# Ledger of designs, part 95: designed miniproteins, single chains, continued (3)

Each design is a single chain, and the fold is of that chain. pLDDT is the mean over its residues in the fold that is shown.

## One batch from the design tools (miniprotein)

Design m11502
Fold by ESMFold2-Fast:
Structure m11502 (fold): chain A 66 residues (1-66)
Amino acid sequence: MTIVVETTLSVPKLVGLVLRLNGIPGVEASLQGENTIVAKTTLSEEEFEALLKELNSIPGVKARVV
């Protein structure tokens, strides 16, 4: 399952978010373009939905499934 994360964050906060996501077991995140993160996951459906909800709770962050 893949999450696309679109942000309005500053570069330091964007880099911090990428590092934080890569710290989660079963998540591999990479920066794609200027303000977009793509996170590939091996999480369960429940864990995936929880992560998606958490990401969408961060100001300046919009996460969607692709």
Scores: mean pLDDT 82

Design m11503
Fold by ESMFold2-Fast:
Order: C-alpha cells, then sequence, then structure tokens
Structure m11503 (fold): chain A 73 residues (1-73)
C-alpha cells in the first residue's frame, strides 16, 4: 500500500491525476483505511475536475497518520 501511495503521489506531482487516482485506488483495495479511502476519492475528483485541492488535503491527512481513525471532537 505505501509503495502505491508513493507512486500515486509521484503521478499527482507530475500533473497526471488519472494515473494518481489509479494508484490510490489500488492502495485502497490493498489497505482500506479511512485516510487511503479519502485519498482515493479525492484523486478521482481531481481527475474529473482538474482541481488538485482535494488530493493535497487528503495527502496531508495520510502523511500525518496513515492508520489513524477519524475521531469525533
Amino acid sequence: ADELIEKGKAAFDAGNYEEAARYFKQARDENPTPAIGALSKAAEEAAKTGDPTPVRLALAQYEADPNAPIALP
């Protein structure tokens, strides 16, 4: 999963949002955590809209703690 996240990030940094979405989907299929699920969804939205913002936010969440559950405040 981590290797697929790094490949997805590299594709995203290159501006290839379609390829980034593919790698993040594969990462989600291997390790379906909330953070990876959010990243996969954000990448699909970026591929459709061309807006990198959802992926940037999801990557920041994943890099902070890829295994953390979302806790209520």
Scores: mean pLDDT 73

Design m11504
Fold by ESMFold2-Fast:
Structure m11504 (fold): chain A 83 residues (1-83)
Amino acid sequence: LEEKIKEYEERIKKDPNDAEAWANLGAYYLAMGKYEEAVKYAEKAIELDPNNAKAWAVLARAYEKLGKLEEAKKYAEKAAELV
């Protein structure tokens, strides 16, 4: 996990508009239980590419873990529409 996080951090340093790298960082922080960080990375990915289904899915799961169930449902529905 840590090695992959560094890999994606290097990608965003070279290309800050790499939405996939931001979305993957969000997913890794989610896997580590760092839900607030997962939200920040997923939000950045969505700003860069609002059609990135992974970013919406990460956002939905992070909000679910933070107890924000209505927001989580909305973002999960958005992710489902994009696949």
Scores: mean pLDDT 83

Design m11505
Fold by ESMFold2-Fast:
Structure m11505 (fold): chain A 75 residues (1-75)
Amino acid sequence: SMKIEELKKELEELKKKALEALKAGDYEKALEYAEKLIELAEELAKLDPSLRLELEIEIGMARLIIGVANLLLSK
């Protein structure tokens, strides 16, 4: 469906933005994008449960970004 295709595009854009923010040292933005990625991945998994396994991998990556960002943001 168009909605699933658009959500997949948004997920890829959030992934790109989270990694770019992390590389730039913008840990607040990396945290925001990674958290939004998890929310979007959970919504996408509800719409298409066949994507659950690949989305769990994306969620795992986002959780790693959150962990790194929080560690460095704790100053």
Scores: mean pLDDT 86

Design m11506
Fold by ESMFold2-Fast:
Structure m11506 (fold): chain A 67 residues (1-67)
Amino acid sequence: AARDEAEVITAKGMNDMIKALEAGDLEKAREITDEAVARLNALGYTDQAAALKAKGDEMIAKAEAER
């Protein structure tokens, strides 16, 4: 189902982003977030893309502030 596809893309993007943040690689975390968001938008999952972008930006900003 289309919703299941968006969920898989979102989960993978979030997991990969969290791993990059745990490694201290803020640039890679941004890249991973942007790639997942772009894929969701390309597939028409605009609401899911916006939610992932907001969550990714929040987590990256928090990690950056802790440096």
Scores: mean pLDDT 81

Design m11507
Fold by ESMFold2-Fast:
Structure m11507 (fold): chain A 93 residues (1-93)
Amino acid sequence: IEISPEEREEFVSILKKNPVFQELLAKAKAAVDAGDEEAALKAAKELVRFILPRASEEEVEELARRIIELLKKNDIDGVLDLLFEGRLRETLR
C-alpha cells in the first residue's frame, strides 16, 4: 500500500487536535506505566473503538494488545502508525 505522507500527516494532525483521543491515549499510557494490565487493556480498547468504530471485538482486542506493547516501549509514533493502518483497512470495507 502506497501511503501518502500527506494523508498520514493529516491523520496525525487531526488526532493531536482531538481532546478525547489525547485523554484516551494518556489514560492507556498511565495504566501501562503503572503496570495495571486490566486498566491498560480497557483504555486501549476504548482508544481503538474511538478510531475504528466498525472494527470487530476480536480486531479491537488484537489492536489494543499491540498498542499496549508499543506504549511499554514509549513508541507513540508506532501507536499512531498502527491506528492509521487500521483506518486505511476500514475505509476499504
Scores: mean pLDDT 78

Design m11508
Fold by ESMFold2-Fast:
Structure m11508 (fold): chain A 61 residues (1-61)
Amino acid sequence: KEELKALAEELKKKAEELLKKAKELKEKTDDPEVLLEAEELEGIADLLRGFASYLEKKAEK
């Protein structure tokens, strides 16, 4: 209920932080290993956003 809303909010915050980190890595260097790491962070952020949406929907109940 309220815990699900708090968790969803936290996951969204973490996803945004990961996206910022990935963007900074891509802007700072074109090292292929670092770019791969940035892509991995973007993927994790997408998963976190998806899970947060699911939790928000469950909290609506």
Scores: mean pLDDT 79

Design m11509
Fold by ESMFold2-Fast:
Structure m11509 (fold): chain A 101 residues (1-101)
Amino acid sequence: MKRVDVVADADDPETLERARLIAENFRAAGHEVELHVVDSSDEGVEKAREILERNYEENGLTTAHAAMAGLSPELARKAGAELSQRERDRIVAAMTARENA
């Protein structure tokens, strides 16, 4: 069982409905799922980033990727791009540490 956070955009009814279906599918698969509804404001984008970063730390990229599926393309770009860059930086740091050890 994994804990999965699914993030939905309140300003996009199509992606919001998609996020609900994703959350339902994860619950049906036996996961603990929380659906977070955020808007496309700067505050909503920041909240989405916090949730996605937490999900990445707890569950890894696969569940963080699923959490983005309910976001509008604009909100996903703003939140997901930052998360992807953090993941890239962590990989580079881990590789550098291994080579220097």
Scores: mean pLDDT 67

Design m11510
Fold by ESMFold2-Fast:
Structure m11510 (fold): chain A 68 residues (1-68)
Amino acid sequence: SNKEILEEIKEELNKDPRIKAELIGDDTLIISGDLSVEEMTGLVLRIIGDYPNLEVSVEGDKIIIRAK
């Protein structure tokens, strides 16, 4: 399910102590941390790779991943 995929991504991201990932509902992951938005975006894209059903956006100082 989308929730299971996002929970796996959350666990992977939270292995880096500079990053905080939080699951909102079943379809949205919010990412913040002590890195620049550009650095966080690079790490997020590396982890999600070829997931075709995920949308990544930047909102202020946070990265948002939404399941389609």
Scores: mean pLDDT 82

Design m11511
Fold by ESMFold2-Fast:
Formats: C-alpha cells, structure tokens, sequence
Structure m11511 (fold): chain A 68 residues (1-68)
C-alpha cells in the first residue's frame, strides 16, 4: 500500500541526520531538510525518479511526497 511504502521511505530518510521525515495522515510524507540547496535539489530529484507513483513537491527546505 502507499502508506507502507511511505513508512519504509520515512525510516530510510531518518537515518540521515540532515533530514527529518514525518508522516502526515496516511498518504503524505513531509521531509524537512538541512538548508542546503544542493542537498534539497538532489534529494527531490532522486525521489521523483525513484517514486514516480508519488507526487513530489518542494517549498523552501521542505519536500512533500504524496500518494497520487
């Protein structure tokens, strides 16, 4: 399910101390990243490539991954 994929992604992301991921409801993952434009852009592009079934959006240093 989308929720299980997001929970697995959350655990993986939270291994990096520069990243804090939180599950918002059952279909949305909020990722707060260290204020480094290269890190933010690189992570967002990787998520877009790896999770085409999810909608990835960026606002400042926050990346949102949502089930379509």
Amino acid sequence: SAKEKLEELLKELNKDPRVEARLIGEDTLEIVVEDDPTLITGLALRLIGDYPEFEVSVEGNTITVKAK
Scores: mean pLDDT 83

Design m11512
Fold by ESMFold2-Fast:
Structure m11512 (fold): chain A 84 residues (1-84)
Amino acid sequence: SRSRLVAEAVGAEIAVIGAELDGDWEAVVRALVRLAETLLRLGEAEEARRAAEEALELARRHGLSEELIREAEEALRRAEEALE
C-alpha cells in the first residue's frame, strides 16, 4: 500500500539523520539504500537516484564493505533504469 511505503520512506529518512548524528556511516549507507529502494517503489525515481548516489559516495569515502558498496551500486543502477 502507498501509505505503508510513505511510512517506510519517512522511517528511512529519520534513520539516516539519526545515524549521521551518531557518525555511524555503515548505518547511514544502509538507511540510504533502504530509502532509495522505497522511493523506487513509490515511483520517485529522481529522489531514489539521489539517495543511492549519496549511499555509494559515502560507502566508498569511508571504505565500507564490498557488500555495502555493491548494494549501493545496485540501488543506483535500478534508479537510473527507472529514469530511462
Scores: mean pLDDT 89

Design m11513
Fold by ESMFold2-Fast:
Structure m11513 (fold): chain A 76 residues (1-76)
Amino acid sequence: MKALEEELTKALVEAGLSEETARRAAREAVDRVGNSLDAEKLREALTEALVELGVPEEEARRIAEQVVRDAPSRAV
């Protein structure tokens, strides 16, 4: 869990989000999908978390797709 949260946080910061927003989005996404992560569920959860934090839906979707693509299969 912590390793995936840290990887998502780093990827979100690289995508242009603040460290605080990235950390919150990563935590919320991981909490929503639990331990049985797949790329599609993680993408949806991350998109929802970003929208709740004030990121526009189109931008949230784009960021979520990029971040999930960069995540290792083992972590997703």
Scores: mean pLDDT 73

Design m11514
Fold by ESMFold2-Fast:
Structure m11514 (fold): chain A 99 residues (1-99)
Amino acid sequence: MKKLIVTVESVESAKEAKKKIEEEKPEIAIIILSGPPGSTEDLSEETKEAVRELIKEAKKRGIKVVLLSANANEEQVKKIAEEENVYFAKSLNEAKNFK
């Protein structure tokens, strides 16, 4: 089972993640949401929207999505996962073991 790990911290990195998902065509995409380095600061509304669009596009392609918070507000990441009906992992190890 092919798994791909991508990190999203901005609209630009979300676009890069989309391109990588399209090129690699994984069965599972692990999307790590990160705020600015060294911060638990909230993700911008633009970044949250870009992540939601990335999730919807991956799901449309039959790709399973797992969200993980690195240096982002965990409650915001959980809310995105709930709204998009995708799995929220508490750790990278949990995300890697998702099937």
Scores: mean pLDDT 78

Design m11515
Fold by ESMFold2-Fast:
Structure m11515 (fold): chain A 89 residues (1-89)
Amino acid sequence: MEEAERRLEELLAPADAKFQEALAALEAGDLERARALAEEGLRIAEEAARELKATGDPVLAELAERALEQARGAARLTEELVAKKEAER
């Protein structure tokens, strides 16, 4: 599992970085940037999940599904927080 775990981390690290940047932009009040970064993060996670599932390894497929659900959750949360901030302005 060492190689699989490394590939998962390498493929998902850019998505996590985008979601962290999205939250920082949200805190700074840059709502458009926050939305764009969260959308990009989800796109990266979806592509990573596709690549992992394409390997045919059922363990990687399960990890990919969990990571994708987590990324979708982060994107939804960012959208909710952006909407809240827009409503307050």
Scores: mean pLDDT 80

Design m11516
Fold by ESMFold2-Fast:
Structure m11516 (fold): chain A 77 residues (1-77)
Amino acid sequence: SLEEILSLPAPPPDERELKIVRDIAGRYARGFERGYILSNAEKLAGKLVAVRRYLESQGKKVTDEDLEKIAREILGL
């Protein structure tokens, strides 16, 4: 499950997922929420890598647009 994946230790983030998290924080988050996301960007990006790998294991092609939507859902943005 997504909750199970999100509870595991985050894998190392790639620059791809890290840029997506930082871009989303800058575009959609404000104030303390933005600060929180940016302070935890590597951990959040690592969780996004885990989600991407899960979806790819299910035979899905994951685009940057797909990752942005997933990251926004996880962050409530």
Scores: mean pLDDT 81

Design m11517
Fold by ESMFold2-Fast:
Structure m11517 (fold): chain A 60 residues (1-60)
Amino acid sequence: SKGLDEIQELAIEFREAVSKGDIEKAKELLKKMVEKAKEAGLSEDGIKEIEKSGLEEIKK
C-alpha cells in the first residue's frame, strides 16, 4: 500500500507540473512514478500504461 500511496502523490504532482507547463518537472515525476510502480510490483502492462498515459498528458 505504501508504494501505491507514493505513486498517487507523484501523480498529483505530475498533473500540477503539466498544468503549469513545467514539462521538464513533469518528465522527472513520470520517471519517478514508473520507478515506484516497478518497486511496488506492478505488472509490466500496468507500468507501460502509467508511462503511456503520462506521455500523452505531456504532449498536450
Scores: mean pLDDT 81

Design m11518
Fold by ESMFold2-Fast:
Structure m11518 (fold): chain A 55 residues (1-55)
Amino acid sequence: SLEELRRRGEELLARVRELSEQILAETDPERTAALLEELRRLGLEYVRVLEELQA
């Protein structure tokens, strides 16, 4: 449903914010790279949710 998609988008956006904060506080390059990859995956999933909400 549209409500489920909207809620999923909100949850993904909240997780993106959490990861962004972790990345800014992270000093280890290997851990930073892993967090950036997770952020990239969540961002793509969020875009997919937005596309479904529009179509």
Scores: mean pLDDT 83

Design m11519
Fold by ESMFold2-Fast:
Structure m11519 (fold): chain A 61 residues (1-61)
Amino acid sequence: MLTEEEKKKLAETAIEGLIANGYDEEKARQAVERAVEKVGDDASRDEFYAQVGVELAKLTE
């Protein structure tokens, strides 16, 4: 299970990585925020990053 502190750290890392790969900062932040809200307390890091990808895809269309 991810703690709230771990979720915050992963969120910051995910946003930073997306921006470094040329994604819009606002869309990157929105995708990560949505992923944090949708993943449960028992979510793994891999599940979190997978959800970020899903939310980002919705915002880039």
Scores: mean pLDDT 76

Design m11520
Fold by ESMFold2-Fast:
Structure m11520 (fold): chain A 93 residues (1-93)
Amino acid sequence: MSEEIRQEATAESIILTVAVGKLLASKGKYLEAAEAVALAVDRAEENRENLSEEAYRRVLEAIIEKAEEISKSEDEEAKEKAEETLKRARELL
């Protein structure tokens, strides 16, 4: 597999994890949504060497956008977890 294909596949896989979080939030499953977005940050950090600077930034921006949405939920546990994820993602930018 080419380097470029591997980097793009890795980035898209992490973005799909964020998209799963969006789907869960749309169903009112805010805690599971927050957990999915937290997993996306863990994957971004773990796969940093397999991501270009542009792909890494794009992934973190997607995570930040979704974490900000979940942080506005009425689920206190989901809000706390989303705020932790938001802080982590912003520190990695």
Scores: mean pLDDT 84

Design m11521
Fold by ESMFold2-Fast:
Structure m11521 (fold): chain A 117 residues (1-117)
Amino acid sequence: MHIVTESGGGTVKEGGSLTLSGTFTGDPADIEVVSWLAVREGRGLQGIASITKDGKQFYAERVKGRFTISYDPAKSTAYLNMNNLEVEDTATYYKLAESKDASGASFGNGTKVTVEA
């Protein structure tokens, strides 16, 4: 049984912290980019953070300095460390892995983050 899991969400107060994790199946060597995406009502699908195979990181401007992305290829697990959470960070978060041959795919049902003022 292949486990595709996104976890670490929950309800936190503004200013709090969460770490999200997401695993995928397949060969880690085929992955070129790993991203975290968020879906929030009224704002659509948003790119949050990405890490490339060579370790280069990209962040949405609004989360830069607060969020950190990392990827462990040995565990096929991506992490999003979220600090100083804001009410606007309330969303369902998805991990996306992209290979050379595909644009990518969302895994599982995502993990829901709710930030209360």
Scores: mean pLDDT 75

Design m11522
Fold by ESMFold2-Fast:
Structure m11522 (fold): chain A 62 residues (1-62)
Amino acid sequence: GDYFIARALRDYTGTKPDELTLKKDELVLVGPKLPDGLVEAISLSTGEIGKIDPKYLEVVEK
């Protein structure tokens, strides 16, 4: 599907109100790519929804 699982490469604190805050190694469900180059994601640990730069994420391949 259009969604996939990724892992946070580092701790990241959202700097804008719509940005996601993550700890290193947290898993996220990644959604659509947005016009500004960010992705919308859902933290699987907290259930929070927000935007994040995909450069901070690693795709989980199984």
Scores: mean pLDDT 80

Design m11523
Fold by ESMFold2-Fast:
Structure m11523 (fold): chain A 58 residues (1-58)
Amino acid sequence: SLEEELRQRLRDRAAEAMAKFYGPEYRPLGQAQADRTLENMEKIKEYFKKLKELKEKL
C-alpha cells in the first residue's frame, strides 16, 4: 500500500542518516528507531479509535 511505501521510505532515510554519521553497520539502528516511532503513532491512532467507539456506545 502507499502507506507501507511511505513507512519504508522513512526507515530507509533514517538508516542512511545513521550510516552517514556512524557507518553502514548502523543502518539497522536507524530503521529500528523509525519503526518504534511509527508503532507509537499507530498506538495513538488506535487509542482515538477506541475513544470514538466508547462515545458511540454511550
Scores: mean pLDDT 80

Design m11524
Fold by ESMFold2-Fast:
Structure m11524 (fold): chain A 55 residues (1-55)
Amino acid sequence: SALLRAALELLEQGRGSGAGAYLALADPELAKRVAELVRQGRYDEAIELVREALR
């Protein structure tokens, strides 16, 4: 998914809000889980969650 790859790149750059927009379009349930992790400052876990969705 091009949207999930774009979201992953933005998360790796620390751009959680931009990543959230792409995630919401591609997978709303994944977007909710990633948004909660980003809110908690758990960026590494948010990145891994998106990587798993791309496997």
Scores: mean pLDDT 84

Design m11525
Fold by ESMFold2-Fast:
Structure m11525 (fold): chain A 80 residues (1-80)
Amino acid sequence: MEPSLEEVKEGLRRAAEELRKAAEAAREAGDEALAEELEALADEALEAARTAESAEEALAAAERLEARYAVLAERLHAHL
Protein backbone atom coordinates (compact mmCIF):
# COMPACT_ATOMS: atom_id res chain seq x y z
CA MET A 1 0.00 0.00 0.00
CA GLU A 2 1.66 3.15 -1.27
CA PRO A 3 0.66 6.45 0.42
CA SER A 4 -1.00 9.18 -1.65
CA LEU A 5 0.88 12.35 -2.64
CA GLU A 6 -1.13 14.37 -0.09
CA GLU A 7 -0.38 11.85 2.70
CA VAL A 8 3.38 12.07 1.98
CA LYS A 9 3.20 15.89 1.81
CA GLU A 10 1.40 15.94 5.18
CA GLY A 11 4.10 13.63 6.58
CA LEU A 12 6.79 16.03 5.33
CA ARG A 13 5.03 18.96 7.04
CA ARG A 14 4.88 17.01 10.34
CA ALA A 15 8.54 16.04 9.92
CA ALA A 16 9.36 19.76 9.54
CA GLU A 17 7.56 20.53 12.83
CA GLU A 18 9.50 17.75 14.64
CA LEU A 19 12.79 18.94 13.11
CA ARG A 20 12.11 22.46 14.42
CA LYS A 21 11.54 21.00 17.91
CA ALA A 22 14.83 19.08 17.57
CA ALA A 23 16.54 22.34 16.55
CA GLU A 24 15.20 24.00 19.73
CA ALA A 25 16.58 21.10 21.82
CA ALA A 26 19.98 21.45 20.10
CA ARG A 27 19.99 25.20 20.82
CA GLU A 28 19.12 24.54 24.49
CA ALA A 29 22.10 22.14 24.57
CA GLY A 30 24.32 24.97 23.26
CA ASP A 31 24.86 23.62 19.73
CA GLU A 32 23.81 26.54 17.51
CA ALA A 33 25.37 24.93 14.41
CA LEU A 34 23.34 21.72 14.85
CA ALA A 35 20.20 23.80 15.50
CA GLU A 36 20.74 25.68 12.21
CA GLU A 37 21.28 22.42 10.28
CA LEU A 38 18.06 20.96 11.75
CA GLU A 39 16.16 24.17 10.85
CA ALA A 40 17.57 23.99 7.29
CA LEU A 41 16.40 20.36 7.04
CA ALA A 42 12.93 21.45 8.25
CA ASP A 43 12.86 24.10 5.50
CA GLU A 44 13.84 21.44 2.92
CA ALA A 45 10.97 19.22 4.14
CA LEU A 46 8.48 22.10 3.72
CA GLU A 47 9.86 22.88 0.23
CA ALA A 48 9.47 19.21 -0.78
CA ALA A 49 5.89 19.26 0.58
CA ARG A 50 5.17 22.33 -1.59
CA THR A 51 6.95 21.35 -4.84
CA ALA A 52 6.59 17.53 -5.17
CA GLU A 53 4.43 16.59 -8.17
CA SER A 54 4.02 12.87 -7.42
CA ALA A 55 3.97 10.50 -4.45
CA GLU A 56 7.16 8.88 -5.81
CA GLU A 57 8.94 12.27 -5.90
CA ALA A 58 7.70 13.13 -2.39
CA LEU A 59 8.81 9.72 -1.03
CA ALA A 60 12.26 10.14 -2.63
CA ALA A 61 12.56 13.54 -0.90
CA ALA A 62 11.42 12.00 2.41
CA GLU A 63 14.06 9.25 2.10
CA ARG A 64 16.84 11.82 1.47
CA LEU A 65 15.69 13.91 4.45
CA GLU A 66 15.49 10.79 6.67
CA ALA A 67 19.08 9.81 5.77
CA ARG A 68 20.31 13.33 6.56
CA TYR A 69 18.35 13.41 9.84
CA ALA A 70 19.96 10.11 10.93
CA VAL A 71 23.38 11.82 10.79
CA LEU A 72 22.10 14.88 12.69
CA ALA A 73 20.35 12.68 15.30
CA GLU A 74 23.70 11.05 16.16
CA ARG A 75 25.14 14.53 16.79
CA LEU A 76 22.09 15.47 18.91
CA HIS A 77 22.53 12.31 21.04
CA ALA A 78 26.14 13.39 21.74
CA HIS A 79 24.70 16.50 23.49
CA LEU A 80 21.60 15.03 25.14
Scores: mean pLDDT 82

Design m11526
Fold by ESMFold2-Fast:
Parts: sequence; C-alpha cells; structure tokens
Structure m11526 (fold): chain A 65 residues (1-65)
Amino acid sequence: MEKVEPLIEKLKDKNPQVRIEAAKELGEIGDPRAFAPLGAIATDENEKSKEVRGAALRALAKLAP
C-alpha cells in the first residue's frame, strides 16, 4: 500500500491545514517520491500560507540525502 500518493494529492488541497498535515506525514514517511512535490510547494510563490511552506521545508530536510 502506497500511502505517499494520497498525501501528495492532499498537498493540492484547498484547505491549508490539510496541506500542512500532508507535508508533515510525507516527511515522517521519508519516501523519496515526496521530494519533488514537497520542493514544488516549498518554492511556490502562489502558496500564500507560510506555515504550509515551512512544513514542506521541514519535510524536505528529513528527505535530504
């Protein structure tokens, strides 16, 4: 069962709390498939929630080689 794919889809959710929780769970799972989606959110200038971007950056730190 690939728990990462549903969480990657939740990074696109309209609710910033859902996006924050998805980013946190992706970081805890540590699956490298999450690296590119998390990087996209962390660097997305259209992402208005700094909390979402911060969560994505923390998740990326856990996935860094």
Scores: mean pLDDT 77

Design m11527
Fold by ESMFold2-Fast:
Structure m11527 (fold): chain A 94 residues (1-94)
Amino acid sequence: VSEEELEREVAAAFMRMAGSIAIQIARKAGASEEALERLREEVDAAAEALRAGDLEAARREVEEAAETLREAGLPEEAEFVRRVGELLLRRLEE
């Protein structure tokens, strides 16, 4: 396993962790099952894009996940997911 591959795997894992936290908070806040499923798909797509090194796709999916959270009335969780995604993308761009 190359160092670059390991960094992408670690970034994907951190993205999934941040997404899992946001999904749990959204569920407790009463978000619909449709919103929760969409958020799961967007987080999974972001993590997979990070693993693949597709930074443009990862950025787009992070933005979509943040928007889904904002629409669910969770602006703090939206900013959290966006911030984590931004930090992971910055790390991989180096």
Scores: mean pLDDT 86

Design m11528
Fold by ESMFold2-Fast:
Structure m11528 (fold): chain A 80 residues (1-80)
Amino acid sequence: VEELRRRAEEYRERGEELVEKGKEALKQGDTETAVKYYEEAARYYELAARYYFSAGDVESAQEAFAKAEEALKKARELRE
């Protein structure tokens, strides 16, 4: 269980790093790169949610899933 939770945390951290890279790309006007970073962040948050759920941490899984949805929403808005 501890190993699953630790891996979930690693995936969450990667998702957060990618969100920050997406924000930085947006500040530089690189919308295409920002979209890619947000889509990649969503994948890592989804992985984090799966590992949290497997570890029995339903609350953290729900939070990670919500962050994945936020990242996908951001990528979708930027493609318009």
Scores: mean pLDDT 85

Design m11529
Fold by ESMFold2-Fast:
Structure m11529 (fold): chain A 64 residues (1-64)
Amino acid sequence: MDREATRRAAEALLASDDPELRELGRRMLEALENDDFQELLDVEVEVLKLAVERVVKEKEEKKK
């Protein structure tokens, strides 16, 4: 797998103003350092889930 791409994704999450994204970024970096593929998958799923929830919430509010 591409560790550099995963690392950059984690760094982007850590640079976020969203504390949930920052927590996921930290977990992703830890999983990468430990070479824990299962943890990386779990974190990636959580990131996608959170991203989907944010998009749905934004559309629901419609920026009235």
Scores: mean pLDDT 74

Design m11530
Fold by ESMFold2-Fast:
Structure m11530 (fold): chain A 58 residues (1-58)
Amino acid sequence: SKEEIEEAIEIARYVAKEAGREDIAEAVEKVLRESMEKGLSLEEAKERAQKVAEELAE
C-alpha cells in the first residue's frame, strides 16, 4: 500500500513536470503524502490528488 502510493506519487510528479506544471506536481505529491499519513486508501488518496490537480489546471 505504501509502495503503491509512492509509485503513484512518482508517476504523477513526472507527468506534471513534463507538462511544465511543477506547481501541480508539488501539490499532488503533498496531497498523496498527507492521505498516506492519515491512513487513507490509495483510491481515496488518488481522488483527492486529482481534485487538487484539476483545480490548479483549470
Scores: mean pLDDT 74

Design m11531
Fold by ESMFold2-Fast:
Structure m11531 (fold): chain A 58 residues (1-58)
Amino acid sequence: LEELRKLVPEETLERIKALLEEDPNISLKELAEKTGVSVSTALTAKTLYSLELAEKKK
């Protein structure tokens, strides 16, 4: 968790979460563009959000 946190700031995670809540079909490219991070960082953030969702979200 600490390792992933250093790669993806909390603000970026929050933004990606909000974008995915508005449009679950949003592309990784669009996530990266809207948050100002690389596609790989956007993928990591999306994965963290999905784990959070599976655990206790919605």
Scores: mean pLDDT 72

Design m11532
Fold by ESMFold2-Fast:
Parts: C-alpha cells; structure tokens; sequence
Structure m11532 (fold): chain A 71 residues (1-71)
C-alpha cells in the first residue's frame, strides 16, 4: 500500500507541474494573440494540446492507483 501511495503522490506532483506549464502557456498564447503573432500563437496552441493530452493520461493513471488503494 505505501508503494502505491508514493506512486500516486509522484503522479500528482507531475500532474500539478503540467497544469502549471499549461497555465503559463495559455498566458503566453493570450499575449501572442493580442500582438497578432499568429505563428507563435499556433505553436503555443499545439504545445498546450500536447500537454493537455499528457495531463489526461497521467490523471487516468492516478485514478486507477486511487481505485486500487480503496480496495
């Protein structure tokens, strides 16, 4: 049980870091859009999408570990 708890905490830490990165990129995206820098805006949208997909995968892994810990 302790090993699963440690793994869950590790995943939560990674998820929180990704959420922070996504928020930073969303702020940069807004700034790029306000400047009319469409090339930078498009690159940022692609990066945000990639990180959101990664976050979704890690959340699913964490959910499975949480379910296992409840059994």
Amino acid sequence: MEELKRKLLELIGRILRLIGEIFDLERKLKEAEERGDEETAERLREEIKRLEEERKRLLEEARKIEEELKK
Scores: mean pLDDT 83

Design m11533
Fold by ESMFold2-Fast:
Structure m11533 (fold): chain A 90 residues (1-90)
Amino acid sequence: AAREAALARLAALDAEARALGPALREALAAGDWAGAAALLRRVAELLREGAEVFEAAAPALGEEAREIAELLRRQAEAYEARAAALAARA
C-alpha cells in the first residue's frame, strides 16, 4: 500500500540518479561545464522529488522520513549551487 508505493518510487528515483553518473563524469572530463551544470540540476530535481515522497509518506515510513526529506533538500541546494558555479564558467 502507501509504504510499498513510496519505496518503489524512491527506488525509481535512485535508479534515475545513478544513471546520470557516467554522463556527469564524461561532461566534467571534457570540460563541458554547461552540460555538467544541467546534469547537476537534474540530480537536484530528483533529490527534491525524493524529499517530497519522504514527506508525503512520513505517516507510513516513520518520523525519520521527515529528517531524511530535510537532508535531501539540503543536498539539492548544494547541487544547485555547484551547477550555478559551473554554468558561470561556461
Scores: mean pLDDT 87

Design m11534
Fold by ESMFold2-Fast:
Structure m11534 (fold): chain A 80 residues (1-80)
Amino acid sequence: MEKEKLEKLRELGEQAVEAAKAGDYETAGKKLAEMQRLALELQGNEEALRIAVEAGREVAAALDEEGLKKVEEAALKALE
């Protein structure tokens, strides 16, 4: 059900933020990639988009320029 997927999306976002704050760029990127895949399954769901955007902003806020680049590279690798 969509509610269960939204809850999983929130959990993935929290895990991505925690990993980013801990300097675990690979885990943060992988969790963001998992969120992206799940958000695509929830296409058209505004709440799913809000959760994904908020998690992305919190990850970015926790990182410097170099850390953000490493998280982006890890996420792209996980998506490919």
Scores: mean pLDDT 81

Design m11535
Fold by ESMFold2-Fast:
Structure m11535 (fold): chain A 66 residues (1-66)
Amino acid sequence: IREEIERLIAEYSVDGKLSLEQLEKVARELGLSDEQIERLLELAKKRGGELDREEAKDLLLQAARQ
């Protein structure tokens, strides 16, 4: 799952950033539930709605394990 997250982040990132839309697409490709995706997006919004690759990776790992 960690390797898959890193691959998808690299695929969907633009200028080293992921928007909420791109973050949602990564989470869906990882097979996260709608509940996990909703929680993930709420956390991302609190960080300003755009994440760098490391922030996105950390939040995706947390959401996938909750």
Scores: mean pLDDT 79

Design m11536
Fold by ESMFold2-Fast:
Structure m11536 (fold): chain A 90 residues (1-90)
Amino acid sequence: EGEYLLRLGEGYFKQGKLEEAIEYYEKAIEAAEKTDPLLAAEALYNLGKAYKKLGKLEEAKKYYEKAAKLFEEAGDYEKAEEARKKVEEI
């Protein structure tokens, strides 16, 4: 379920439908909340990308920081570093 919602969000993001992408990424986070921390982290990272595309740089930074922390807690150190680099680029 969370995976499906994340992939729907990515589909909207690719179409430039950023508000719909954000909605589905938020739903993916809710679905993955306590059961799939890697999926939740990926959805948080994609929220950062969507907010950056909207020019909402403070929100983008916040979501990249949350994604980095959750990737690290889940043991995905490479994705955590990628998210931290996105924070530094803002």
Scores: mean pLDDT 87

Design m11537
Fold by ESMFold2-Fast:
Structure m11537 (fold): chain A 59 residues (1-59)
Amino acid sequence: APLVTPNDMSVKEAKEKLIERAKEGDVNAIRALKAILGYSGDELGAPLDPEKVVEEYKK
């Protein structure tokens, strides 16, 4: 089994918490998830369904 760094573990946990907050409608969490998915500045400002962002990321 590959050994993960503490930063990797923290990032994964933080992503799960961001997903939970995004489901609650937290705009900061939604933007953070969009950035993690590789959205650029132009796309970050575009209106996007938070439910779709969460679903695409949750894989």
Scores: mean pLDDT 64

Design m11538
Fold by ESMFold2-Fast:
Structure m11538 (fold): chain A 94 residues (1-94)
Amino acid sequence: MENAIKRSRELAREIAERLFQAWADYLAKAFGVTDPEALLAAFERLSREGRRDLIRKFWELVVKYDKGEITPEQAREELVKALEEAGLDPSLLE
């Protein structure tokens, strides 16, 4: 039982890392992020600090954009605000 739980935690961590990497790559392509590695590092920091609310906000913006509910420009403006709220440099998107 304990070994299965440890393996599940390791797998969950790897999945989370790959998801953050996919989000950073998607944001770079969709919203003109110039440094996807810096954005990935920022997501990892937010995750370690328990700021899942901000990570969820980034994901919700991606989902809204994919559904055509917001324009790329609107999504980018909201992402900049989310970065500022997280105490991150919005120049990551410039």
Scores: mean pLDDT 67

